# Ledger of designs, part 83: designed miniproteins, single chains

Each design is a single chain, and the fold is of that chain. pLDDT is the mean over its residues in the fold that is shown.

## One batch from the design tools (miniprotein)

Design m3067
Fold by ESMFold2-Fast:
Structure m3067 (fold): chain A 125 residues (1-125)
Amino acid sequence: MVFIGEGSMRDVIEELAKELDIPLEVYPPEKAEEALKEALRDLSVKLIIIDADSVPQEIIDKYKDLPIILVIGRSIPLSVQQEQLYRFLVEVLNLPESEARAIAESAKSLEDVVRLALEAIKKAL
């Protein structure tokens, strides 16, 4: 998994990845474009999380429609983050649509969206 961002969200992602024993690479916002290009070429990368609160919107807009990309931020509505999680679960992890929808709708916070994505990756390993 790759995380691109800074601040309190980086700490949350690092703690969740450690708890779930998921390999995590962290990149600062100034390296976002390079990190995205490298991660998208690496078949071992299953999820890329972008922090909308620290990464420039111009970079987010270029990549946000890819199923492997999960854009998180305090200003992003939970329903939008749930739809991104649903897309990731169906298109990247190949979960049945009904199971993916139930998982995505069970998220009650941004931290839940991330935790559920990481739990799904761990189960798929």
Scores: mean pLDDT 85

Design m3068
Fold by ESMFold2-Fast:
Structure m3068 (fold): chain A 87 residues (1-87)
Amino acid sequence: MVEEARQYLRDGDYQKARDLLEKFGLDFSSGDSALESIEKFLKETKNEEQRELVRTALELLRYLIGGGFPVPDKYKERIERLEKELS
């Protein structure tokens, strides 16, 4: 399932990637909801499969932001922190 979400991202099917990730409890309805759900999943991560899910969600969020999804400047620091924690 994580591989399916990653394939949707590669194919440019961001809506399908979003729909699939939301089935796992991530929330892309707003920038706040997206970051809160990603941060929660990262905190609860116990294995590499769950960590890969969080990385995939963060990649989708970065793409949505690049496409005009509204995210305040304070959220850039939160995104950078998440990227560092996932590397």
Scores: mean pLDDT 78

Design m3069
Fold by ESMFold2-Fast:
Structure m3069 (fold): chain A 70 residues (1-70)
Amino acid sequence: MQAERMAEEAKKDPELILSILEDAREKMLKAGYEELARLLDEAARKIREGDYEGAKRALEEAIKLQQKID
């Protein structure tokens, strides 16, 4: 749900969503959540490629991983 919304929003304003993902990735790396940072980087890369479905999949994995950390 949230992942799909972000992917659809990236179609309209990719620069905004990319900046959000890049900031989140840097914060996750500093906190030691390397796998979460990798998934955020993958989502950003997919958005840059125009692969919004791939971005949605990476975001869904990131959300699931975040839920397991808490």
Scores: mean pLDDT 79

Design m3070
Fold by ESMFold2-Fast:
Structure m3070 (fold): chain A 60 residues (1-60)
Amino acid sequence: MLEEAREKVREVAKILLDNGFDEETALRAAVMAYKALGLPDEEAQRIAEEVVKELLKERE
């Protein structure tokens, strides 16, 4: 469940970055997606930051 959610949120963040949206926009979208899935604010923020950081590192 959590791993599948991470993959879907990662895909959304990647689409945003690939279409020229900035890091802050991708991060905000990821946080909102995790919160919509029922994660607490702190956990949603932490996991979203990790996902966006991983995507940015892959683009370097």
Scores: mean pLDDT 78

Design m3071
Fold by ESMFold2-Fast:
Structure m3071 (fold): chain A 68 residues (1-68)
Amino acid sequence: MPELEELVRRATEEVRRLVAEGRVEEARRLAREAAERVLLAGLPNVPERLRELAAVPLRALEEALAAL
């Protein structure tokens, strides 16, 4: 769990940075890859906590894009 939370924290910071730099496609790819890694770690029955954690980088992407 702590390792996945750290991965999500780093990915979220990088997604916001990439959006601020206008590198939207890279931000989208990073957010999706981070979400996929979190979900894969929870297989076969992904607990709700991991689903919420996987949504964090995707939500950060949407929030950063909406702020433009």
Scores: mean pLDDT 81

Design m3072
Fold by ESMFold2-Fast:
Structure m3072 (fold): chain A 82 residues (1-82)
Amino acid sequence: AQEEVDKLVDEMKEIVKEIEELAKKNPELKPLLLEAEELLGLGLIARGLGKITKDYEYAVEQLKKYLEELKKILEEAKKLLE
């Protein structure tokens, strides 16, 4: 449960890092990077709430939702570079 939450946050951090690397070479991607960083922030809040409340099922569900949105942002960033 907690291990799954930490794994999902780590996956979100990896996607944000990939978007960050793309944005370094293309400043036009900075708005997408800001959206990605916002979603990571929400993910960190969801993880914190899960640890406090012990409602890891809710935290996992929210993190999976944010992770899917991050994947869409990464796909959008890659399409803008085509």
Scores: mean pLDDT 85

Design m3073
Fold by ESMFold2-Fast:
Structure m3073 (fold): chain A 57 residues (1-57)
Amino acid sequence: DDLVRQLLRQADLYRLMSESLREAAKKAPPEKQPYLLKLADELEEESERLRREAEEL
């Protein structure tokens, strides 16, 4: 199922981007850390949403 595979690939990409942002936040200036962590959390939530969408197909 190509649609399921595409959704899972996009979910994995967002998960990897989220993890990269969390690592970047550890090395960022303190004033930018909350912003990067918020973006990471948002990407993680989108990753989970896409994974659930794929499971419902």
Scores: mean pLDDT 85

Design m3074
Fold by ESMFold2-Fast:
Structure m3074 (fold): chain A 74 residues (1-74)
Amino acid sequence: SEEERVEELYEELRELAEEAEEALRAGDLERAEEHLRKLLERLGFSPEEIERYLALLRAAVEGDAERGREISAA
């Protein structure tokens, strides 16, 4: 049923989000980006949007506010 599909999707998204958060806490930016990319793809974001979000994540982790502003404006 549709309800069962929604539950399966929710569990998959939850696992990807948890893995991304764990990677960020561990300082493993590459692993965090991989899990976040999968999460955003499952949510239906375009490749362009995904790359923008990942670029913002990199800027945020590096403390580069200027770079983050530039990416947000694009």
Scores: mean pLDDT 73

Design m3075
Fold by ESMFold2-Fast:
Structure m3075 (fold): chain A 66 residues (1-66)
Amino acid sequence: AAAVAAARAALTALGETVSRDELIAILSEHLGVPPEAVAAAIDEVSGGAEEVTIGQAGAVLGRLVG
């Protein structure tokens, strides 16, 4: 719960979009998941986009926490 809340707060602070590398760093740090797991979730949600919307970032977070 605390890790998910911290990740969500970090995403909200970014504005309208976030780079793939920034999203990997934020979610791997806050959720304790490997960067490759975050990258796979980003690719599944966005189709491999280098920049994603905050809505897509939220969907990636949802996939990683179940």
Scores: mean pLDDT 79

Design m3076
Fold by ESMFold2-Fast:
Structure m3076 (fold): chain A 55 residues (1-55)
Amino acid sequence: MFTDESIEALKKNLKKLPKDIQLATLQVALRRAREEGAPDSAIEALEKLYEEVKK
């Protein structure tokens, strides 16, 4: 299950990666979060981060 700490760690690590890798990583994370039944707040946080990177 995704925790707030793991999402913050992911956010920090992503900004060191190229944009295409960030988007791919977030797509995989979102799919896993939905499959694991993560809280809507965690899914929303990941979707918001994906949209910010996509810009």
Scores: mean pLDDT 76

Design m3077
Fold by ESMFold2-Fast:
Structure m3077 (fold): chain A 84 residues (1-84)
Amino acid sequence: MEVAKEALEKAERAIELAREALKLAKTKKALHLAIAAAIRGAGGQFLAELALKTGDEKLGKEGLETAEQALELGEEALKLAKES
C-alpha cells in the first residue's frame, strides 16, 4: 500500500527533525513545536503500520495526513531552534 509507505517515511522524517530541534531548542516555543512534531510523528507512524498490517487504505490516508502535519511542525521547530 503506497499511501501507508509514504506516511511511514514522512513520519520517520518528522521524528528526525523533532529530535534535532530538541537538541538545539533554546526557547519554550521551539521546544513545544518539537514535542508536538514528535507526538504527531509517532501517531502517523502507528497509523501507517496499522494500515500496512490491515490493508486499510483509510488508515493509510489518516496516517499520511498526520505525518504531513508532523513534518510541517518539525520543519518549523528546527527553523526556530536554529534562529535562537
Scores: mean pLDDT 86

Design m3078
Fold by ESMFold2-Fast:
Structure m3078 (fold): chain A 60 residues (1-60)
Amino acid sequence: AAVRAALEAFLARAPKQIEELEEEAKKYEKEGDIRSAAVKYAAIGILEAAEAFARELLAR
């Protein structure tokens, strides 16, 4: 019960978190801070993987 609610809450929030990280990554790219941009893109990849796992868990 609680696990399903937590996964649904995460999936509802994750797209906004990814958008915010992408915005930050683009800002760092424009500033020439390639390392900071790479860290933000890595965080996006982790969140996207977590979204995929959450969807799989809900799609039992």
Scores: mean pLDDT 82

Design m3079
Fold by ESMFold2-Fast:
Structure m3079 (fold): chain A 80 residues (1-80)
Amino acid sequence: MITPEELREILASLTDEERLKVAEINRLVQEAVDKMRAAGVPDAEIDARVAEIYSRIAELLKQGKIDEAVELAREFAAEV
């Protein structure tokens, strides 16, 4: 499993362009969180879904699949 520490190390290795893509991922995940809160989803369920999606995103980032990670975040935001 990818830890928050491993994710931070991956982010530190990114170019400026790649960091902008990661900022887009964070914005999309935050959009999904805001929609879930507005829909009355419990915080515990939101936290679990966010942990799951970030785990998958971190795995893609570790593989250098940044565009796929952005797409996964878009799909997550669209499903809410």
Scores: mean pLDDT 78

Design m3080
Fold by ESMFold2-Fast:
Structure m3080 (fold): chain A 74 residues (1-74)
Amino acid sequence: SAAQALLAEVRPQMEALVAAGDLAGAARLGLRLLAALAARDPRAEELLERLVEHLAREDPELAALAAALLAEHR
């Protein structure tokens, strides 16, 4: 599947970021992956919209990234 192919492509990068202790970088990569999946799956789009709402108070920079990624494919 397209989702499985994307996950396989980004998995080594996510693992490297986590191993380096760059959890913020791993979270940003995860958001970009979710945005790519949202273009193909309405459930992923809904999850991304919910994450924007939740993150707005906890991590405004990550919320802004998620909102920008959501806007790109609307």
Scores: mean pLDDT 72

Design m3081
Fold by ESMFold2-Fast:
Structure m3081 (fold): chain A 97 residues (1-97)
Amino acid sequence: SAMKKALERIKKAYEELSEEQKELIEEVVRLSNEVIELVKKGAPLEEIEEKLKRLEETTRKLVKLLKETNDSREIATLETAVNLLVIGAQIDVELYK
């Protein structure tokens, strides 16, 4: 039930977002997947770290915009989810080293 409630809050938060915020979330998800794919393929560490840096920079921009325009429990849940996704990518890269 806790996971279902978290997913429902994330969905509601997403509906409240501006088009710019939605595009940034889509880019964060895409970049996270690209980092994981590069690690799985055994890509050069420099290429993986460059993509991770871009993911981190895009996420900082997204979190800043979310905090400036939204102040709800649903948005806080979305921020947590985005931060966990980035932490997951960071752990994957650290273990690859």
Scores: mean pLDDT 81

Design m3082
Fold by ESMFold2-Fast:
Structure m3082 (fold): chain A 55 residues (1-55)
Amino acid sequence: QAERDVAIAKASNGLRDAIEKGDEEKAQQYADELLALGVSQEAVDRLIADFKEQA
């Protein structure tokens, strides 16, 4: 329960860092990790769009 929330936060932070650095490979890896943790494809797509707007 708590471990899943921590894993999602870490993957989201990694995704943001990868997008800020322009590392598409790492961004894809973190996106896949979020999907594996039960985050929906729609939510992952929104996170990517939001992070790209900030980068």
Scores: mean pLDDT 80

Design m3083
Fold by ESMFold2-Fast:
Structure m3083 (fold): chain A 80 residues (1-80)
Amino acid sequence: SLEEELKKKEEELKKLEEEIKKLEEKLKELMKELKETKGDREKILKLIGEILRLIGEILDLEKEKEKLKKEIEELKKKLE
């Protein structure tokens, strides 16, 4: 049913939000490590690479989150 599909998508949204939050916490830790790292060029470059990769992952998940939110809104409209 549309109601069961809505419930599943709302549960998926919650899981996705939790995943994004974990990645944001990891990003915050890496940015702190980058700020505290001095003189080690290889370590700095590796940290920058990890930060950029993680930002990309967060942005991709935010796009999936927005898509899922739109799908939830459309399902809610169909149930009215």
Scores: mean pLDDT 86

Design m3084
Fold by ESMFold2-Fast:
Structure m3084 (fold): chain A 100 residues (1-100)
Amino acid sequence: DPVVEELVNSFLSKVPDADREAVREWVEKYLEFAKKASKDLRLALEPTFITDLLIKQGLSYEEAEELAKKIVEENKEELANSSNVEATKILLEAVAEALK
């Protein structure tokens, strides 16, 4: 899927030490969920998806959950007005920035 590969490559350009297959799996799972979910359900589960991604980058559960809530709150307005692909870009960019 060219969209998935573009999102994965963009994230790895900013977080080169990330596991490519773990990032691809995350993007595919999030987009498949978002496709089936209502907008409200997608927004409600954003912190859960970001927590999972951060744990895969080596954070503890407690650190990942706290940072995920912060990322989602800081991007709340953009996420509410985004398509599924746009939301994926916003979330991946915010995670990459937070890991610096």
Scores: mean pLDDT 87

Design m3085
Fold by ESMFold2-Fast:
Structure m3085 (fold): chain A 101 residues (1-101)
Amino acid sequence: ADEYLKKGIEALRNGDYEKAVEYFEKAIKEDPNNAEAYTLLGEAYLKMGDYEKAVEYFKKAIELDPNNARAYFLLAQAYYKMGDKEKAVEYYKKAIEASSK
């Protein structure tokens, strides 16, 4: 999973979001319990403007790692982009709480 995660992160940094998705999906196939891979896949979809898929993958990351402050923060951003400000505020608060535990 490390090789695909590294390639996906490089693609994400370069703005190659479709390529990042392909690498993170390969990382998930190698390790379906990798919360980081789901968080990064959600981030790629968030950058592409697919907020519904971003929410789906961030929720999966949180299911695998309930203390993942970054996944809560990115989930809050996705809800804010969708116009759900109440959920955005709720998940920002959860991100702060998760980062302090």
Scores: mean pLDDT 87

Design m3086
Fold by ESMFold2-Fast:
Structure m3086 (fold): chain A 80 residues (1-80)
Amino acid sequence: MEEAEKYKELGKEHEKRGKEAFAAGNLDEAIAHYRAAADHFYKAALKLAQEGKDEEANKLIEEGYKVYTSGLSAAIAAKK
């Protein structure tokens, strides 16, 4: 329980920092934060799935996917 909550909180914090960096034009910082946010959301989802909370896990997978599509994917494309 505590681990999933910790990862979820870290994911939200990194998403916020990623958006702030993106707005400031710091694409490298935005990429790093969005990548960290998605990773933390997926780790929280895996922990919840291990606890049998599949519906809650799926919601965090959706949050991770949204972070990936809302900034990380676009920022990575701009760098490649």
Scores: mean pLDDT 78

Design m3087
Fold by ESMFold2-Fast:
Parts: C-alpha cells; structure tokens; sequence
Structure m3087 (fold): chain A 56 residues (1-56)
C-alpha cells in the first residue's frame, strides 16, 4: 500500500516534468516534498494527492 502510493506519486510527478531523482528526493524528505507541492498549481497538487490516495 505505502510503496504503491509512492510509485503513483512518482509517476504523477514525472508526468508534470519533474525528474525521477527529484521525485525520489521529495518522497524521502517531507520538507522537499512540501516545497515541491507548494511550487505546483493547486490543480496539479490535488492530482498528486489523489493519485497517492488511490494507490494506498
């Protein structure tokens, strides 16, 4: 469940143009993850959250 949620979030970030390396860092660091989400438009941030929830 947790790993599936992380994979879904990673794929969604890559679709938005974030590199796999940056996506991994965001998933491993709450501080970096929060900054990345805050840098995205609300609509895209909501999509990432929804993808994580659907995979959990």
Amino acid sequence: AEEAAKEAIREELVKLGVSREEAEEALNSPEKGERLVLSLPREQADAIIAAGRAAA
Scores: mean pLDDT 72

Design m3088
Fold by ESMFold2-Fast:
Structure m3088 (fold): chain A 78 residues (1-78)
Amino acid sequence: SVEEKALAEAERIIDEVGKSPSFEDQVAAAFLEIAYAIAKLTGDVVGGLRIMARTAREFGHEEHAERLEKLADEVEKA
C-alpha cells in the first residue's frame, strides 16, 4: 500500500539522519523515531510524517524534510 511504502521510506530517512556521528543528528534521529512510533501507534501516518518533516527541518535536514512532506502528500491523496 501507499502507506506501507511511505513508512518504509520514513524508516530509511531516520537511518540516514542517524548515520551522522554528531550529537545533534542523533537527537534529531531520536525525535524522528518517536514521531514515527506515535504515527504507527495511532494510525495517523499523515500527521506523523508531517511532524517528522518539521522536526527534520528544525535540525537542518531540509532535504529529508522535503522527502517526508512528499510522503505525507502521497498518503493523503491515496
Scores: mean pLDDT 88

Design m3089
Fold by ESMFold2-Fast:
Structure m3089 (fold): chain A 83 residues (1-83)
Amino acid sequence: SMADEVRRELEKLLPIAKRIEELRQRMKTNPEDAESLLEEARRIKAEVEKMLKETTSPIVKDVLEDILAEIDRLIAEIQKLLE
């Protein structure tokens, strides 16, 4: 069903959410790793942008757009550590 397809797509976002949380924790514990953290954040962004292009679900698209905005904020925070 369409509902089962949306559920499966949303479940694929759980690893992305975990990676974002791990980046936030590393920013607090190891800000000296900012260059490595920036590269990881950019990789997550690229994966989310790919998922956004591939999804046909408006619900999944809205969630991915929110995640993309969060990643963009995180990238800006990491870039500030490098200044």
Scores: mean pLDDT 86

Design m3090
Fold by ESMFold2-Fast:
Parts: structure tokens; C-alpha cells; sequence
Structure m3090 (fold): chain A 59 residues (1-59)
């Protein structure tokens, strides 16, 4: 719904540009069917860091 999109946009906008880029890459990889571990390896982050970034971005 429009309300859900607005919430996600507000959460995303609260991130730094660097973290926004990481979230964008992570979401693209997840949409392609990659696991959180594979996304973490691709970004050079820990799986917990990826999970925290996605949680912050999605609110």
C-alpha cells in the first residue's frame, strides 16, 4: 500500500548515502534469490550487519 511505501522510504532516507547503496545492493541480490550469507560475502560484511541494515531500511 502507499502507506507501507511511505514508511519504507522514510526509513531508507534516514540512512547515510553509503548505507543506502549497501541496502540497494543487498535488496537486489536478495531479489535475485541470494541468501543473507551470500549477500554479506558479496558486500564484505557480516550477515548480522546485512540484517541490521535491511531492518533499519525497512522499518
Amino acid sequence: TSAELAKRQAAYDSLSPDDQARVDEAEELLAAGRSVREVADALGLSPSTVTRLLTRARA
Scores: mean pLDDT 76

Design m3091
Fold by ESMFold2-Fast:
Structure m3091 (fold): chain A 67 residues (1-67)
Amino acid sequence: HMEEFLKKVKELIEKGLDELRAGLATAHAQRAASGRTVTVPVPKEIKKATDILGPEETGRLVQELLA
């Protein structure tokens, strides 16, 4: 069932985006405090989605969720 599968992957991406937003906020605060650029790691959920669908399809779904 492709629709059920895509729903699960979208849920993974949504969780990953929430973690990424939190990570970016933390990195911004750390940069403001230290004056150094902080690298934000890619969330595990987005990496899992990429492993399942590949980078191209995962990127397309991320754009859909952000739109």
Scores: mean pLDDT 73

Design m3092
Fold by ESMFold2-Fast:
Structure m3092 (fold): chain A 88 residues (1-88)
Amino acid sequence: MEKFEIDLEIGVIALRAAVLKATLPNTPLSPEQRARVEKLLDEAMKKINEAEKALKNGDYETSRKLVEEARKLVDEAIAEINAALAAQ
């Protein structure tokens, strides 16, 4: 169950980050706000890739930590987008 749970969490966070990145060109953000969001999403995707590698190696503790870090980065990206949109 632990492996399946982590794998599912990786998939969900990866999908959220990918959707946000894909919609970013059509989101009404300044160039500076867009760059911050892109940086957060790129770092989240990097953490997701590291989490996948840890999971494949049976390092569930490291995989969970990286998933938590990736989730935090995606949440920070969403908060940046929401703050920027609220300022319109």
Scores: mean pLDDT 85

Design m3093
Fold by ESMFold2-Fast:
Structure m3093 (fold): chain A 98 residues (1-98)
Amino acid sequence: MLEEAVRYAEEAARYAREAARASTDPEARRLAEQAAEYAREAARAAAEGNVEEALRYLGEALTLLAQARAVANPEALPHLERAIAYLAEAAEALERAR
């Protein structure tokens, strides 16, 4: 399951970056970029077997994406929703590995 968590976290980072590129609001772009960084850190922690650290980084990414979603333009919303969905799948895979 850790390999699945790594893949899901990497997909979340990819979609968060796409959301940032599609974002017209500078705050939404900044939040989505920070979320992508935390999702990448979660993938790295999961790859190292550090479930607790990976879950913490996923939580931080999710909070930032929720904030970005509140100020996002319509073009960025589908990318934010996909990033959030992949973070949820990564968290579920990590919880099952506990």
Scores: mean pLDDT 88

Design m3094
Fold by ESMFold2-Fast:
Structure m3094 (fold): chain A 54 residues (1-54)
Amino acid sequence: SLDELFEKLSQIQRELRKKMEEAAKKLPVDEAGKLAYEFEQSLRELRRRLARSL
């Protein structure tokens, strides 16, 4: 089901988010904030596109 796909996606997203946060620690605060925001927006768009693929 779509819910199972979203559950697996959420697990992958958590792992990617953790790695992104580690990478962001090397950036200036303003750049790190921008990168984190764009990353979260990209994940949100991915979930939307998967939902529309029903």
Scores: mean pLDDT 76

Design m3095
Fold by ESMFold2-Fast:
Structure m3095 (fold): chain A 59 residues (1-59)
Amino acid sequence: SAALEEAKAAAEKMLAGEVPPSPLTAYKGMLYIAKKLGNEKAAKAVEEQIKRLEERLEK
């Protein structure tokens, strides 16, 4: 999906030391990394932040 591709691209840029274009994109990249590392607590915390940001943005 486009969302998964965006999260992966954000993760790759962040690992290369680049700044993601938005906080939401940064959190999506962090979630992808946390899940790949098996850090479930970090993944859950990031997922919660993504949901809160998406609720605030709505559109």
Scores: mean pLDDT 75

Design m3096
Fold by ESMFold2-Fast:
Structure m3096 (fold): chain A 60 residues (1-60)
Amino acid sequence: ALNATGQRAVDLMLQGYKAAQEGDYKRAAELFNEARRLLGTLSPEDQEQAKAAAEALIRA
């Protein structure tokens, strides 16, 4: 299971994806940049798990 930081990064990635789908690319970039910053604080294993979780939720 993801820790709290990983879960927040996933949430930010989902918000960024939604903003991009709505055409708000500035907001999407801001959200993705914050998610990337949080991902950088995680272990490589947690980073991959967070990316996989975000991709699965986006495709659902």
Scores: mean pLDDT 80

Design m3098
Fold by ESMFold2-Fast:
Structure m3098 (fold): chain A 56 residues (1-56)
Amino acid sequence: SELEKAIEAARKTREAIRAGDSEAAKAYGQEGHAYLKKLSGEEKERAGRAMDEAGG
């Protein structure tokens, strides 16, 4: 759940960046970081792999 939320936040952050919406990008980035910080180092590795699977 936290992993999936981090992935969703990362995708929304990327979309906001591409749209030029710095405020939205920062907000989603902060939420994504909060979820990632709750994960262990190993879980961060899995988050990276899951992001590659889900969004490239």
Scores: mean pLDDT 73

Design m3099
Fold by ESMFold2-Fast:
Structure m3099 (fold): chain A 101 residues (1-101)
Amino acid sequence: NATLANLLAKIYEQEGKKVEAYTWKARAAELEGNYDEAIKYYQKVIELDPTDADAYVALGKLYEKKGELDKAMEWYRKAIEIDPTNEEAKKLLEEVEKKKA
């Protein structure tokens, strides 16, 4: 629900929690099908917290939705670099590699 995601973004923004605010803005944009806007907000998340492996996974998923499989794989690899225990990133990378094979 994009309405709930936008409400959560406003709450975190008012609390000064920029990472959480941008994350929910990105999720709202994704729910609305605006992948380019969602990508911009997740890039803001990574600028503020470059160790957020989940934000790198989210960028990979967004590029995959845009059909940019090479970029999706790059972002999944970065997520694994930051958190080698991230099973979601590993699984998504394998799935994209199979689509390109």
Scores: mean pLDDT 87

Design m3100
Fold by ESMFold2-Fast:
Structure m3100 (fold): chain A 91 residues (1-91)
Amino acid sequence: GRALALAGGLLALLAGTLAALRAPKEALPTAIAGALTGAGGIFLALRGAPAAEAAAEAAAGGLLAAAAGAAAGNAVAVALGLAGTALGAAG
């Protein structure tokens, strides 16, 4: 549903931002991509795009943010990214 896609996108955006703040140079592009993809999921959900499109972007953003968080050693970013992925996939 739309609410799950929005929640997933918000968690992906937050996770990507947190990962980017502490990311090594190698993980920084992945963290930024995760945050931007999460924001894309939010925009699609707010514009009334099909829930599947918003959910797919939220899930992708969450996975990218979780990967960047792992590289940064940020367990909070990993947890938020994975939660965003799960909520996005459920939307």
Scores: mean pLDDT 75

Design m3101
Fold by ESMFold2-Fast:
Structure m3101 (fold): chain A 67 residues (1-67)
Amino acid sequence: ADQAFLDAVAQHARRVAEYAKAGDWEGVEREIEELRQALLNAGADQATVDSVVATLRKAAEDIRAKR
């Protein structure tokens, strides 16, 4: 169960990084929102979802700052 959760997060994280590298910030926000909905639908608690989303947004902003 936890492995499937981690695999889903990793898949969305890879897409967020690719959109961020391309400068597609609408793509970044769309992927983050899709992940948020997927995690909530899978029964993740709000605090876990908020933590994952914040981590991905920070990673995208770090990529933005390097450009």
Scores: mean pLDDT 79

Design m3103
Fold by ESMFold2-Fast:
Structure m3103 (fold): chain A 96 residues (1-96)
Amino acid sequence: AEELLRKGFLYLIQGDYEKAIELFRKAAELGEGKLKADALYLLGEAYAAMGDYEAALAAYEEAVAIDETPRRLLALARAAEAAGDAERAAEARARA
């Protein structure tokens, strides 16, 4: 799973969001705990970079449910706001 995460991150940096999403999704399926949360967070980042804020929000929510960090809560808040969910955005910011 960790190898998929590293490879996905390289595609993310290069702007190949489709390949990044594929690899992060596989990493999330194979990983557990922090590794799964990291994979889901990066999956959310890739979706957000593509402008798919609803998919990003779903990925960030799952990441936060596994391992809650201020960084993930702030990413969740931004995705929620971009998706039009002002209530969810405010809740996530208050929790960060």
Scores: mean pLDDT 82

